# Ledger of designs, part 25: designed miniproteins, single chains

Each design is a single chain, and the fold is of that chain. pLDDT is the mean over its residues in the fold that is shown.

## One batch from the design tools (miniprotein)

Design m893
Fold by ESMFold2-Fast:
Structure m893 (fold): chain A 63 residues (1-63)
Amino acid sequence: LVGKVARALMPLPKLSEEELGLRPGDRLLVLEEVDDEHVRARNLATGEEGLVPKSALEVIGEA
């Protein structure tokens, strides 16, 4: 997943400073795989970085 561009599949509120808020269709750059369920990603529209559940993402290509 690292270095891939992914699309947000669902809205997610930002509940903490470590989390990334998502809107459906947001494009994210995957920076790091944190664990089996989470990645660290950058939202390409906002420039914000944070933790995202892998289940909320669809990989769409290379960065």
Scores: mean pLDDT 78

Design m894
Fold by ESMFold2-Fast:
Structure m894 (fold): chain A 93 residues (1-93)
Amino acid sequence: PVDELRAEVERLRAEVQELARKLGHEDTFESANEAADRARQKAKTPLEAVHEEARIYSAAARGLAIAGSPEMKKEAQRVADRATEVAERARAL
């Protein structure tokens, strides 16, 4: 259901925020959060909103992976992969 996917997007937002904090790139999180807010406002359905927000957080996590150590890269990639999965689940509904 859409409420479960919304909860996963909120969890992804928190994980991207924590990754950005650990890497000293809080501006990356703020940019992604603003983009996600705009996507939510433009979305015609709750599932479209979840899909676009998850896609944005996936891209942000991938960007943070480039800036980190090998261990941080693995953590950021896991967050990006999970965000992609949430986006795909929203598209399938």
Scores: mean pLDDT 82

Design m895
Fold by ESMFold2-Fast:
Structure m895 (fold): chain A 98 residues (1-98)
Amino acid sequence: MELPPGALTVEGVSPEDGDGATAAIVRDLGRRGGFSDEDIALVMESLGSDGDARPPASTRWTVSSEEAEEALIRTLRDLAEQQRERRRRREEEERLRR
C-alpha cells in the first residue's frame, strides 16, 4: 500500500544524498519499531540501498502523525520479512544443490 501524500517530509537533502537520507530514515524508524540491526539491514537490502550510506548533517525528516509513523514501521517490517524469506529460499536452494 502507498502512504498518503505528505505522510513523510524530508528536508535538507540534496538529490545526490538520497541514499544517505533513506538509510537514516530506515534506521530511525526501525529503532522506534524495535527492529534489530539485522532487520534494518534486510530492509536496506530490499530497497537496494547501501547500508553504510551516511546521511548529511543537515538532513531532517518528520512524519505527519503517529498513525503514519506506525504505517511506515509496518511497511519496513514487511520488507524485512520478505527479504528474510528470500534469504531462506536461497539457503534452501544451496542446500539442494549437489
Scores: mean pLDDT 63

Design m896
Fold by ESMFold2-Fast:
Structure m896 (fold): chain A 93 residues (1-93)
Amino acid sequence: MRRVVVRLPSGKRLVLTEETTIEEIRETLREFGEDDPYLFAGALVLLASLRDLLDPRELSDRLRALIEELKAQGLSTDEIIDRLEEEFRRLVE
């Protein structure tokens, strides 16, 4: 099983495997106080890469563009994270 360890700005570590769920990522980041849309998007890109689902660069560029668009529209952090999860699920279905 493939594994990636992500070092967060706080120094805490997020461990991702092929079996990690989107819900587990959201819960872990919230518990660490690091529910940042860019960190969440980065974790989704790594998860997709571990599962060989999508091109990591294309997904990263798409999710980053979505964050910038939603920030420009004045959406909250929680709303942006919800939209990132919806977009990711749409792409991997």
Scores: mean pLDDT 82

Design m897
Fold by ESMFold2-Fast:
Structure m897 (fold): chain A 100 residues (1-100)
Amino acid sequence: MEAFSKKLLDEVEKLGKEVNELIAKGELTSRDIVIATASVSAIMMAIVRMNVPKEDALKVLDKAIEVLDTLLAASKNPQIKADIEKEKKAILEVKKEIEK
């Protein structure tokens, strides 16, 4: 894995760990969910714009989807849920284009 790809993977894994720790403590707020969703969006944008290698990109996007699924399950706000589902759909479309 390239150094930049590893940095993106490490960022997604760190984000997932922080989200899970907040959930375990009962401290995850709607603000945390919004910020985490925005962070996933930024990572996806970096993958697309920086032409990350296919195998590395798929690994990072799979971890990003896991984070979004965790946030979706933890969210009670319908608008935030809709925003997460929209982001997940965008990542799945990017994955389909990469897999071609």
Scores: mean pLDDT 86

Design m898
Fold by ESMFold2-Fast:
Structure m898 (fold): chain A 57 residues (1-57)
Amino acid sequence: SAAAELEKKKEELQRQLVRAALAGDVAAATRYLEELEKLGVKFSEEQRAAILALARQ
């Protein structure tokens, strides 16, 4: 179904976001955060800051 495909895409983008953050790729992490938000995934300011701080390590 369309809903199942959307959830699969969100899961894949979340995995790629974590991978980018762990790799120190701030630009990629920011892009994946924006793509997830466009798909309706909500991030608090604190969650965004934590992910980007991880990428900056």
Scores: mean pLDDT 84

Design m899
Fold by ESMFold2-Fast:
Structure m899 (fold): chain A 70 residues (1-70)
Amino acid sequence: SQVEEELERIIEHVKEAAKKLKVSEEDYKEIEKLLEEFKKKAKEITDQNKLRELYEEFNEKIAEILDKSK
């Protein structure tokens, strides 16, 4: 599915960004947990608007964790 391929791409990109920013091991585990929850919830959503809202929510949470590392 195109959605599943896009989800894997997003997950890989976030993990790579966290690694480059040298986030703490604790923060990295929190990011992994958020990405797992995002993937699980995204698979249950058929509405494109709800999927976009979920994506924006998780992006905001991940950005907050990454900002702590700056």
Scores: mean pLDDT 75

Design m900
Fold by ESMFold2-Fast:
Structure m900 (fold): chain A 94 residues (1-94)
Amino acid sequence: MPDLLAALSAEGQAHLREAIEHYHKAASAAARGDEEAAREHLAKAREHFAKAAAHSTAPDAIRAAELAAEGTVYALLGDEAKAAELFAEANALA
């Protein structure tokens, strides 16, 4: 997290915090099998990750964090193939 925050403006940091909050809600929903709530919060997390990237000097690092978070949610939903794809894409950017 320190490297991501260091590359962000104050506005970008606020968007990254919102993205992480929605990611946690998505992960919690996925863990209990609520696929609809998980996807809804993941969509909101994506919007805030995109806004954070727009305010970052290192947008690829923000994208890698987004892909890793999304991979975790898909793993919790039982979609191991999609999770593996997303983690591989995140590692390529990190």
Scores: mean pLDDT 82

Design m901
Fold by ESMFold2-Fast:
Structure m901 (fold): chain A 70 residues (1-70)
Amino acid sequence: MDKEKAKELLEKAKEALQAGDVEKALELIREAQKYSEGEVLKILETAEEELKKGNVVAALSGIDEALKAL
């Protein structure tokens, strides 16, 4: 797992969501999944599904949980 790359991408995804750019945030979350393993990967898969449903708050919580687990 590349923790530094995953962290960079997730911080950018969080900023994209705060700016209202859901499409960019989804792209960044998917890219972060490529550098993630195990529990972190599962948290990010859940965050992606929540964001696809329009649950921005749940997606942000998932990103914060992933950042804590990195």
Scores: mean pLDDT 84

Design m902
Fold by ESMFold2-Fast:
Formats: C-alpha cells, sequence, structure tokens
Structure m902 (fold): chain A 66 residues (1-66)
C-alpha cells in the first residue's frame, strides 16, 4: 500500500529517476533481494503519453488525500 503508492508516484514523475529512487526505497525497506533484482533488471519505462495519464490519475488521488 505505502510502497505501491510511492512507486506509482515515482513512476509518474519520471521513469528514469524513479528507478534510482526505487533502489533507495527498497534499501530503506531492507529488501535486499528486490534491490539486487532491480540492479540486474532495468526498470520498465512508460511512454510519454502513458506517463502523463498516470501522473494525472496519481495527482487526483493525492489531492483527495490532502
Amino acid sequence: MELEERLLELLAESPEEAQQELLELLRKLGREEDLELLENQPFPVLSAEELEERRRRLEEARRKLE
């Protein structure tokens, strides 16, 4: 839940930057196995249109929580 929302937020903001921040996030959670998996497997990237759509949907969800 918390991790999933943060992952979606990072992905919507920037897939390139999201991969780097995801590594830091997993490190904080102590998920060493997931950290190694990510380093060996590149994070999936979204097209510009898909990124914009997800960002819009995430923004709406965040505003409801605010």
Scores: mean pLDDT 59

Design m903
Fold by ESMFold2-Fast:
Structure m903 (fold): chain A 56 residues (1-56)
Amino acid sequence: TKEEKEKAIEKIRKNAEKLPGAKPYVEEIEKQSLENVLQAEAALESAVKALEEDKA
């Protein structure tokens, strides 16, 4: 559980670096439950993927 949350937070931080204005919310997300952290990871990954597709 702790390792899963830590990995998800690392993914969130990397994805947030690619999203303008996301950095302040990363700190809030880190304090959330594992369920919310995993949901945030999926949402940010989807947003980054959309941005990468738009760049092409």
Scores: mean pLDDT 73

Design m904
Fold by ESMFold2-Fast:
Structure m904 (fold): chain A 59 residues (1-59)
Amino acid sequence: MDEERKKLIEEAEEIIRKSLAEGKSFEEATARAANYLVEQGVPNEEASEIAAEAARRVR
């Protein structure tokens, strides 16, 4: 597994955990993580896949 991809998944997990702690829905938390990754230069499709993987790991 690419080390860069692993770091992005871990960052997405942290965003999801923080959003859930703030009372956001799981869907909103996952969307926030995907949007953050896109702002970091990750393509939309890959950002969505990474955020979905992170969401599975949080659950």
Scores: mean pLDDT 81

Design m905
Fold by ESMFold2-Fast:
Structure m905 (fold): chain A 101 residues (1-101)
Amino acid sequence: SELEKKIQEVVDLLKKVLSLDPSLLVELNLEILEILLPYVDPSNEEWRKLAKEVLEAETAEEAAEALRKLLELAYEENPEKFEEALEEIKKLLEERLKELE
């Protein structure tokens, strides 16, 4: 439940940022993928599929759902480093949110 809460917190932050500035959708999706790339096997077909879903997201809801799945995959592949990746994404989103306030 703690893992699910942490993932949901990050997903909710993404939705909040995109509700204030939807033009950030493509930029944030790319930055999040760059943060996650060192924590996943890039040859993994599931990673490639989920990364494509993130890149093809046209709405905040689609981006949030794709991010949730991608974070779950990152945890499964590298649970020891997952919290580090999650904190980097959270920091990115919190910094963007502060700029929009």
Scores: mean pLDDT 81

Design m906
Fold by ESMFold2-Fast:
Structure m906 (fold): chain A 75 residues (1-75)
Amino acid sequence: MAEEHLEEALELLRRAAEAARAGAPREEIEELARRAEEHARAAYEAAETEEKKREIHRRVGEAVREVRRAVEAAE
């Protein structure tokens, strides 16, 4: 369950970064990021160990930073 939600969150964040680089409207990018946040939260809540929670936090944080860079570069 946790892994399933993590992969979905990362996929949505990857799509958000691609959309930002393609010049998509901010609202579209924000919607993808919001959906990713929901899956990231579900993954974190489903994680059975502190180690897994740290892994989720790290991977999601890296992907979010990539989205932020893509948005800033496009603006």
Scores: mean pLDDT 83

Design m907
Fold by ESMFold2-Fast:
Structure m907 (fold): chain A 68 residues (1-68)
Amino acid sequence: MSEEIKELLKRYSELKKKVESLGTPEARQAIKKANELVSQAADALNAGNYEEAKRLLEQAIKILESVL
């Protein structure tokens, strides 16, 4: 579980850098929404809910992929 979360966070970080490089309003909105989901995932991790954290990180990744 912890290794899966670590890999999802790496993927998110890489996608975020690519989306930031677009410089569009749509990209900024996607990053803002994805950051909110990552914050919720951090709360889930602190609560020990790895399945919810994984779901939230996957949702954040999909949002970033949708603008690439």
Scores: mean pLDDT 85

Design m908
Fold by ESMFold2-Fast:
Structure m908 (fold): chain A 124 residues (1-124)
Amino acid sequence: IQEKFDAGLKAEILVAREVLAKLPESASQKEKMEAILEALDELGIGGLIPDPEETEKEIELLKKRLPQEVVDTILAIAKELGASDQEVAEALRMALIYYEVTGEVPDEETLRWMVEEAMRRGER
């Protein structure tokens, strides 16, 4: 799981860096992440964790790589909105991609959008 997780995340980060290089610096954190997600979707990279048994392990790995403030904020929002563990994992992964690529901590409004987007992606 760790090796597949690391390889997948590295691919997502590489795509995200290429996308950000083409965006204006004036783009909002949400606009940057929306553009990254569009590119990942077009390439068939990323997405929700299909295996519930692996979801808990991926959440643990994501928590270790993110600032605690980001983790705490996402978990609080997810609890308020009733997000599933798979949706929490997707939101944490979005936050990690953004953080690793930009070096910036997403603001609370952007983190809330990430949880909402993960929940929308969890719909049929």
Scores: mean pLDDT 78

Design m909
Fold by ESMFold2-Fast:
Structure m909 (fold): chain A 94 residues (1-94)
Amino acid sequence: MPLPVSELPEEVREIVARAAVAAFGDPDAPERLSVRELAELAGVPRGELTRALRTAAEAGVIRLERRGRTTYARRSDLLNALVDLALERSRAAR
């Protein structure tokens, strides 16, 4: 069972949200984005994005796929995480 997005550290939630917004801002973006491509699109340091995405994947919020030496995130998983983050923010803000 995936953990609620609220279980993620605030820093991880902010980085995941930024990555999701960047991925959906590009209509030509593929369903599978490499962590490197996603970091460039989001303007986030690759090391910080890698740690944040790994934490989210360990929590079951997203899935990471490894193909050879490259790690990929799914665009749809990032959107679902962004929606969950927006809902949690709405609950916190009343």
Scores: mean pLDDT 76

Design m910
Fold by ESMFold2-Fast:
Structure m910 (fold): chain A 93 residues (1-93)
Amino acid sequence: GELEKKAEEAIEKAEEALKKGDLESALKYLDKALDLARELAKRGDLEKAREFAERVIELALRLMKLAEEQGDRQGILKAIGIVLRAIGLLFEL
């Protein structure tokens, strides 16, 4: 549906931002993708919510590595926050 398409777009934009070393954009799009995954769960699309939450975790771990390489402690902490929120969503599914 429309939410799934928006979640996919957010994931793709996060991946592009990571490839460019753009921590701020990657954080923004991962946060958006996770919010959309949560909305999918609220609407009963548990399979897609799980799939997107898992993809957010994978990309947030890559973001954490990139933030470490750039010496961005705040970026590392924000990435950890996204991982924990995504794990929390998986426990609600």
Scores: mean pLDDT 89

Design m911
Fold by ESMFold2-Fast:
Structure m911 (fold): chain A 57 residues (1-57)
Amino acid sequence: DALVEKAREALAAGDVETAGRYAEEAYRQLVSEGRVDEAMAVARELGAEIRAARAAL
């Protein structure tokens, strides 16, 4: 998904806030579409990393 890709790119660039916004949008969209496995992958991998990065900030 384009939103997941944008979240990964932002996280790699150190832009945690932008990465968080894209990851949240991707998660919500995937859940609304019934794509639960992909939503769980986003929450587990990107969401956890983004939350940890924000907490460390």
Scores: mean pLDDT 77

Design m912
Fold by ESMFold2-Fast:
Structure m912 (fold): chain A 57 residues (1-57)
Amino acid sequence: MTLSREQAERLFALLDKDGDGVIRGHHIKDVEGAFNVTLPPDTTEISLAEFLRLATA
């Protein structure tokens, strides 16, 4: 099920533990699980823009 933009922004804020506007390291697996997707193995961070693309696709 596709998230709304506001739901995706709230989920991003929950996963962005550092509050720096990106999701890094071990939290990338939480994104993969939440959207049932597999990100490229060299993915080291996910920006809000990239997260919104995944959540609304």
Scores: mean pLDDT 73

Design m913
Fold by ESMFold2-Fast:
Structure m913 (fold): chain A 67 residues (1-67)
Amino acid sequence: NAQQLYDEAVQHLVKAAKYLGDGKYDEAIKHAERAIELARQAGNDGLVRTAESILEEAKKKKEEAEK
């Protein structure tokens, strides 16, 4: 149901934020993408936006680290 999808999305979002803080950008990206997918299925636009922000930051930091 939507609540279970929401809860799973939040778990992936928390993991994405932790990996982002640890400089593990590929893992942060993977978990943020999964959070977006689940949040969309749950119909939670706010959570989609939050996960997209983390994804964008992780991608930006990965590009900066590779240069």
Scores: mean pLDDT 87

Design m915
Fold by ESMFold2-Fast:
Structure m915 (fold): chain A 70 residues (1-70)
Amino acid sequence: SEAQKLLDEGLRLYAEGRLEEAAELLKKAIELDPNDWFIWLALAMVYDALGRHEESREYFDKSLELQEKS
């Protein structure tokens, strides 16, 4: 799916240290598939790496909530 392509690209950018670009693609992926817990987890990881720990926690909590629903 398009969301999975954006997730893959976002994770690649994260691995390259291109954190702001990774966050942009992962946010687009969430817009397309808001129920994919792994996209929320990926976004949490990027925000943690950016030092944005409060936002990272919110995205991580959303990921956990979605995992409990599956």
Scores: mean pLDDT 87

Design m916
Fold by ESMFold2-Fast:
Structure m916 (fold): chain A 79 residues (1-79)
Amino acid sequence: SDIDKAVGYLLQGKYDEAIKYAENAIKKKETPLAYTILGRAYFKKGEYDKAIEYFEKAISLDPTNEYAKRLLEEAKKKK
């Protein structure tokens, strides 16, 4: 699936490919996981404002997602 490819590319450090497949997954269905992958990929690229935006979208879909909340605070510290 597109989300499995996005995770695989993220773990390989292929952040542009991770973004592409996560965006394709979101077009089919918006999920907290897909937004978290986008945020993590942008964070690794040093695009902290975009990382913040996508982590906030993940939290909006699942307010109990403590992992996304921790990632959001880490991204804010880089700003």
Scores: mean pLDDT 89

Design m917
Fold by ESMFold2-Fast:
Structure m917 (fold): chain A 92 residues (1-92)
Amino acid sequence: SDELVQELSDILQDLAKRGAKVEVEVEGGTVRITVSGLSVEELIGLALRFIGLELDGLEVKVEIKGDTLTVTIGGLSREQAEALKAAVEAAR
């Protein structure tokens, strides 16, 4: 599962480098990720990538509203959730 956290961190850091606005909120073992500043087509591609994480035992909920993608990921430890937030903040 630490490998999944690293994969998530890599995805989010790549998005930040591409000029996307990435926001991360942590509630225990649940992480809420909001992405904006991408095209609708890019957001759809990203949503499909996050949906694939359900196959690895993570609970993933994905919503697209206008030009904003919101992803909620459950099943993480508190340490994993906080590490993911820190990695995104460090990419800015």
Scores: mean pLDDT 77

Design m918
Fold by ESMFold2-Fast:
Structure m918 (fold): chain A 75 residues (1-75)
Amino acid sequence: NASAWNELGDIYLTMGKLEEALKAYEEALKIDPNYKQARDGLAFLRGYLIATGRTDLLPQLDAIEQYVAQLNEET
């Protein structure tokens, strides 16, 4: 269920567990690549990673966004 994974991502984000938040949003988008809330969550998380200096996680986030973009082009 994409909404359950998105909710888990939001919870991890509020806890400052950024790696777990990324994985939860990734799982939501694997179920539904057009799930707006999870896509919005990734966009917010990108800004938060930059603001907190967690640029080490940007390649993982970029990979998720690339995967979602590819699926949307194929559909």
Scores: mean pLDDT 80

Design m919
Fold by ESMFold2-Fast:
Structure m919 (fold): chain A 71 residues (1-71)
Amino acid sequence: SMMAEAEKKVEEAKRKIEELILNGAPMSEVEKVIKELFEELKKLKASEEYIKKAEDELMRAYVLASDRVSA
């Protein structure tokens, strides 16, 4: 289903962001993952509410990963 595909892409993007942050990758790589995910969600015709929820989940994952790296 479209919902299952969208959810899978969000989870994959979260893992990629965590790996990038933990490996000290530049912010440009994180931004690329986020932009690519949003474009894919738009192509899947995800609702505005779903995209906003996905954005919040990605931001949470970023903050949590950054907190682990930053003293």
Scores: mean pLDDT 80

Design m920
Fold by ESMFold2-Fast:
Structure m920 (fold): chain A 57 residues (1-57)
Amino acid sequence: TQEAALQEAFALVEAMRAGEISPEEARRRALELGRRTGFEDLARMVLEAADALAKEQ
């Protein structure tokens, strides 16, 4: 469902912010999420968040 996919996308952002996964791993998982669910906009949001966090560090 879209809600479940959205929560999964937020979990990736939170894990990356906590240092549990690398930006590269977050991007990889986000692309797989988009491919698996068809919600490419959610994958794009995670990729944008990963880019923003990397630039802030």
Scores: mean pLDDT 77

Design m921
Fold by ESMFold2-Fast:
Structure m921 (fold): chain A 57 residues (1-57)
Amino acid sequence: SARKEAEELRERIRKATEEAEKQLSKLPGGEEDSKLAREGGEKYAEEKEEKLLEEAK
């Protein structure tokens, strides 16, 4: 179902963002980039989820 697909996509994006944050935070000066990646990832996931749910109607 589209709802399940959207949920899975959301979770995959969340995990990918979390991993990117972890890797970026290990680099000198990467803390700011890590925060930007987190915020961007959350917005991207929300937008994709909403799009999938709308298309399923």
Scores: mean pLDDT 74

Design m922
Fold by ESMFold2-Fast:
Structure m922 (fold): chain A 95 residues (1-95)
Amino acid sequence: SIEIEDVSFGAGDTLTKEFDGATLTIKASSDTPSARELAGRVISSFKKYQLGESFSVISPDDGAVTSFTADAENPDEEATKLIDEVRNEISAERK
């Protein structure tokens, strides 16, 4: 399994996604960011994830679901676009 500990969400919450037989598990550190911010951090850590893969992140605070899909032609560019979109969404929520 793959674990990312440099992200945060609600205490006791765990986000899990499977990639080609591997399991991605995200653990809370101390603070509770939105699922969109968490997803952005995950994507930035996996700039070389498999092409055509998609995953969903569920917010432990409000149950919101954010879905992401890797671009087959340019996974690094797609990851950057997804991160920017997540950042914009979070910024809108903090107004």
Scores: mean pLDDT 44

Design m923
Fold by ESMFold2-Fast:
Structure m923 (fold): chain A 91 residues (1-91)
Amino acid sequence: SPTREQLLASAEVGMARIEAAVVDLGVERGRLSPEELEEAIRRFEETRERLRELAARLEESDPETAREARRTVEYLEETIERLRAELARLR
């Protein structure tokens, strides 16, 4: 059975993916203000750093969750680039 630490780590990775998907939907629908885009970029940059640290910490003890965290970091980087492009379009 997964440990509590592994479950919490998986939940953090899962929540980051859900939040990014919700924001991506907002961009596609043109419903985000410049201020909301700037706040989303800031939050995802913070989440990206936390997930990088999580992946490094879990690399030996839980390599599967570490891989999911790294994949989520890549997805967040792509999301941040899309948000920056949308912000530039609105300016």
Scores: mean pLDDT 83

Design m924
Fold by ESMFold2-Fast:
Structure m924 (fold): chain A 71 residues (1-71)
Amino acid sequence: MEELEKLIKEYEEKIKELKEKIKELEKKLKDPSLSEEEKKKLELEIQLLEGMIALLEGMIAWLKKELEKLK
């Protein structure tokens, strides 16, 4: 049981890191000196990070359900 709880915490920490990275990219995206191509690249990077967060959140939900079954 504790091993699943550790995995949940690790994934929650990774999500937090990814959210901070998205925040930095959004801050860069507000720079009016960026070219349209640079803006598109930043937007794609944000979308990829959001996709990773969604996958990790799905894994956490699954792990929490498995942890509940073990109790």
Scores: mean pLDDT 82

Design m925
Fold by ESMFold2-Fast:
Structure m925 (fold): chain A 68 residues (1-68)
Amino acid sequence: MEPVTVVIPVPRRWADAVAEAVRATPGVLSVEVRDVGPDTAEVTVTARDQEAAFRAARAAREAVEALE
């Protein structure tokens, strides 16, 4: 299967916590964090397949909601 890359914008202060939640998701191959603004970071996720990418995006959103 071809790896899928997803970019998830998150509040910068919680980017590390979101990246940790995403890394814990089955099928995630790599996670990178990049600052894109004063209050925003992008968590770039490379997942094994499309299904794993969707699970990773959901995990990221749930992590942000829990931290707000």
Scores: mean pLDDT 80

Design m926
Fold by ESMFold2-Fast:
Structure m926 (fold): chain A 75 residues (1-75)
Amino acid sequence: SMDEIRELLRKIGELIQQLLQSTDPAEQQQLLAEIQRLVKEIRAKLVELYKDPEIERKHEETEEQVLAQLQEAMS
């Protein structure tokens, strides 16, 4: 449901804030892994909702770009 996706997005936002405030590399890696897990969960839910392979591909590309930028920010 859209409410479920909204809740997942809220959790990702909280994790990003924690990631930006963290100075411990191990904690940063754990937070990034949790963000990755939630992003993949959102993608799976969107693919199921829309049932469109083109949407799945576009979301995968966006996910990779966002994760690359988060890794860059941690460096």
Scores: mean pLDDT 76

Design m927
Fold by ESMFold2-Fast:
Structure m927 (fold): chain A 59 residues (1-59)
Amino acid sequence: MSLEDALQEAKKNLEGIEKAMETVEKDESNRQKDLDELKSQKELYEQIAKDYEAFIKKQ
């Protein structure tokens, strides 16, 4: 897998997390703890995507 493929995978994971967050926010029974976990995962994948973009630009 290339760095570009890894970046695309990270972006897809980020989109999945964002969609999950929207679903939890729409659910009238949503819990803050579930949103906090999803937000932490989003931040992780955003950082991974930024790192891969930086590596691609340096190549």
Scores: mean pLDDT 76

Design m928
Fold by ESMFold2-Fast:
Structure m928 (fold): chain A 98 residues (1-98)
Amino acid sequence: ELIEKAAKELGFSEEQIRAIRVSARTLVESTPSPAFATQLVLNILKNNEKTDEDYLLALEVARLSGDEKGLREIAQLILNDESVSPVLKKLAEEILKE
């Protein structure tokens, strides 16, 4: 819910949001464990140029995985990234309050 709301505020279409959700679900289902899926997206974020879409995908993977620690780690990466939109920073703050 929070991730979908942030994606809409960032101007992503319902089709783009659906694509993110499908990609996240596919990644979680294709990895050996939910925690592995979260670690994989964290590693991708650390080694590549990051877009708002990449962060939304990573957050959705962690949420679907039920990996609260991974979700908080991704949120902390967002807060430490100067290039990230204010909408994503607000989402990260909301995640860390939980």
Scores: mean pLDDT 80

Design m929
Fold by ESMFold2-Fast:
Structure m929 (fold): chain A 61 residues (1-61)
Amino acid sequence: SSLLEELEALIREYADLMGMPEEEREAWIAYARSLSEEEQRRLKEELVKAIAEFRESLAAA
């Protein structure tokens, strides 16, 4: 689905920013695919916030 594609992209972006190991990233993607659409929307909202906050912290250096 479009939502799942957006969520996978956000997980990859978050993983890259955090230096997450590939195995952990793939586990997160698999987890996201197992979620309901409502749970996927909540995870997307949390990832958007986390990425924005992390990028803001880097820009303030």
Scores: mean pLDDT 82

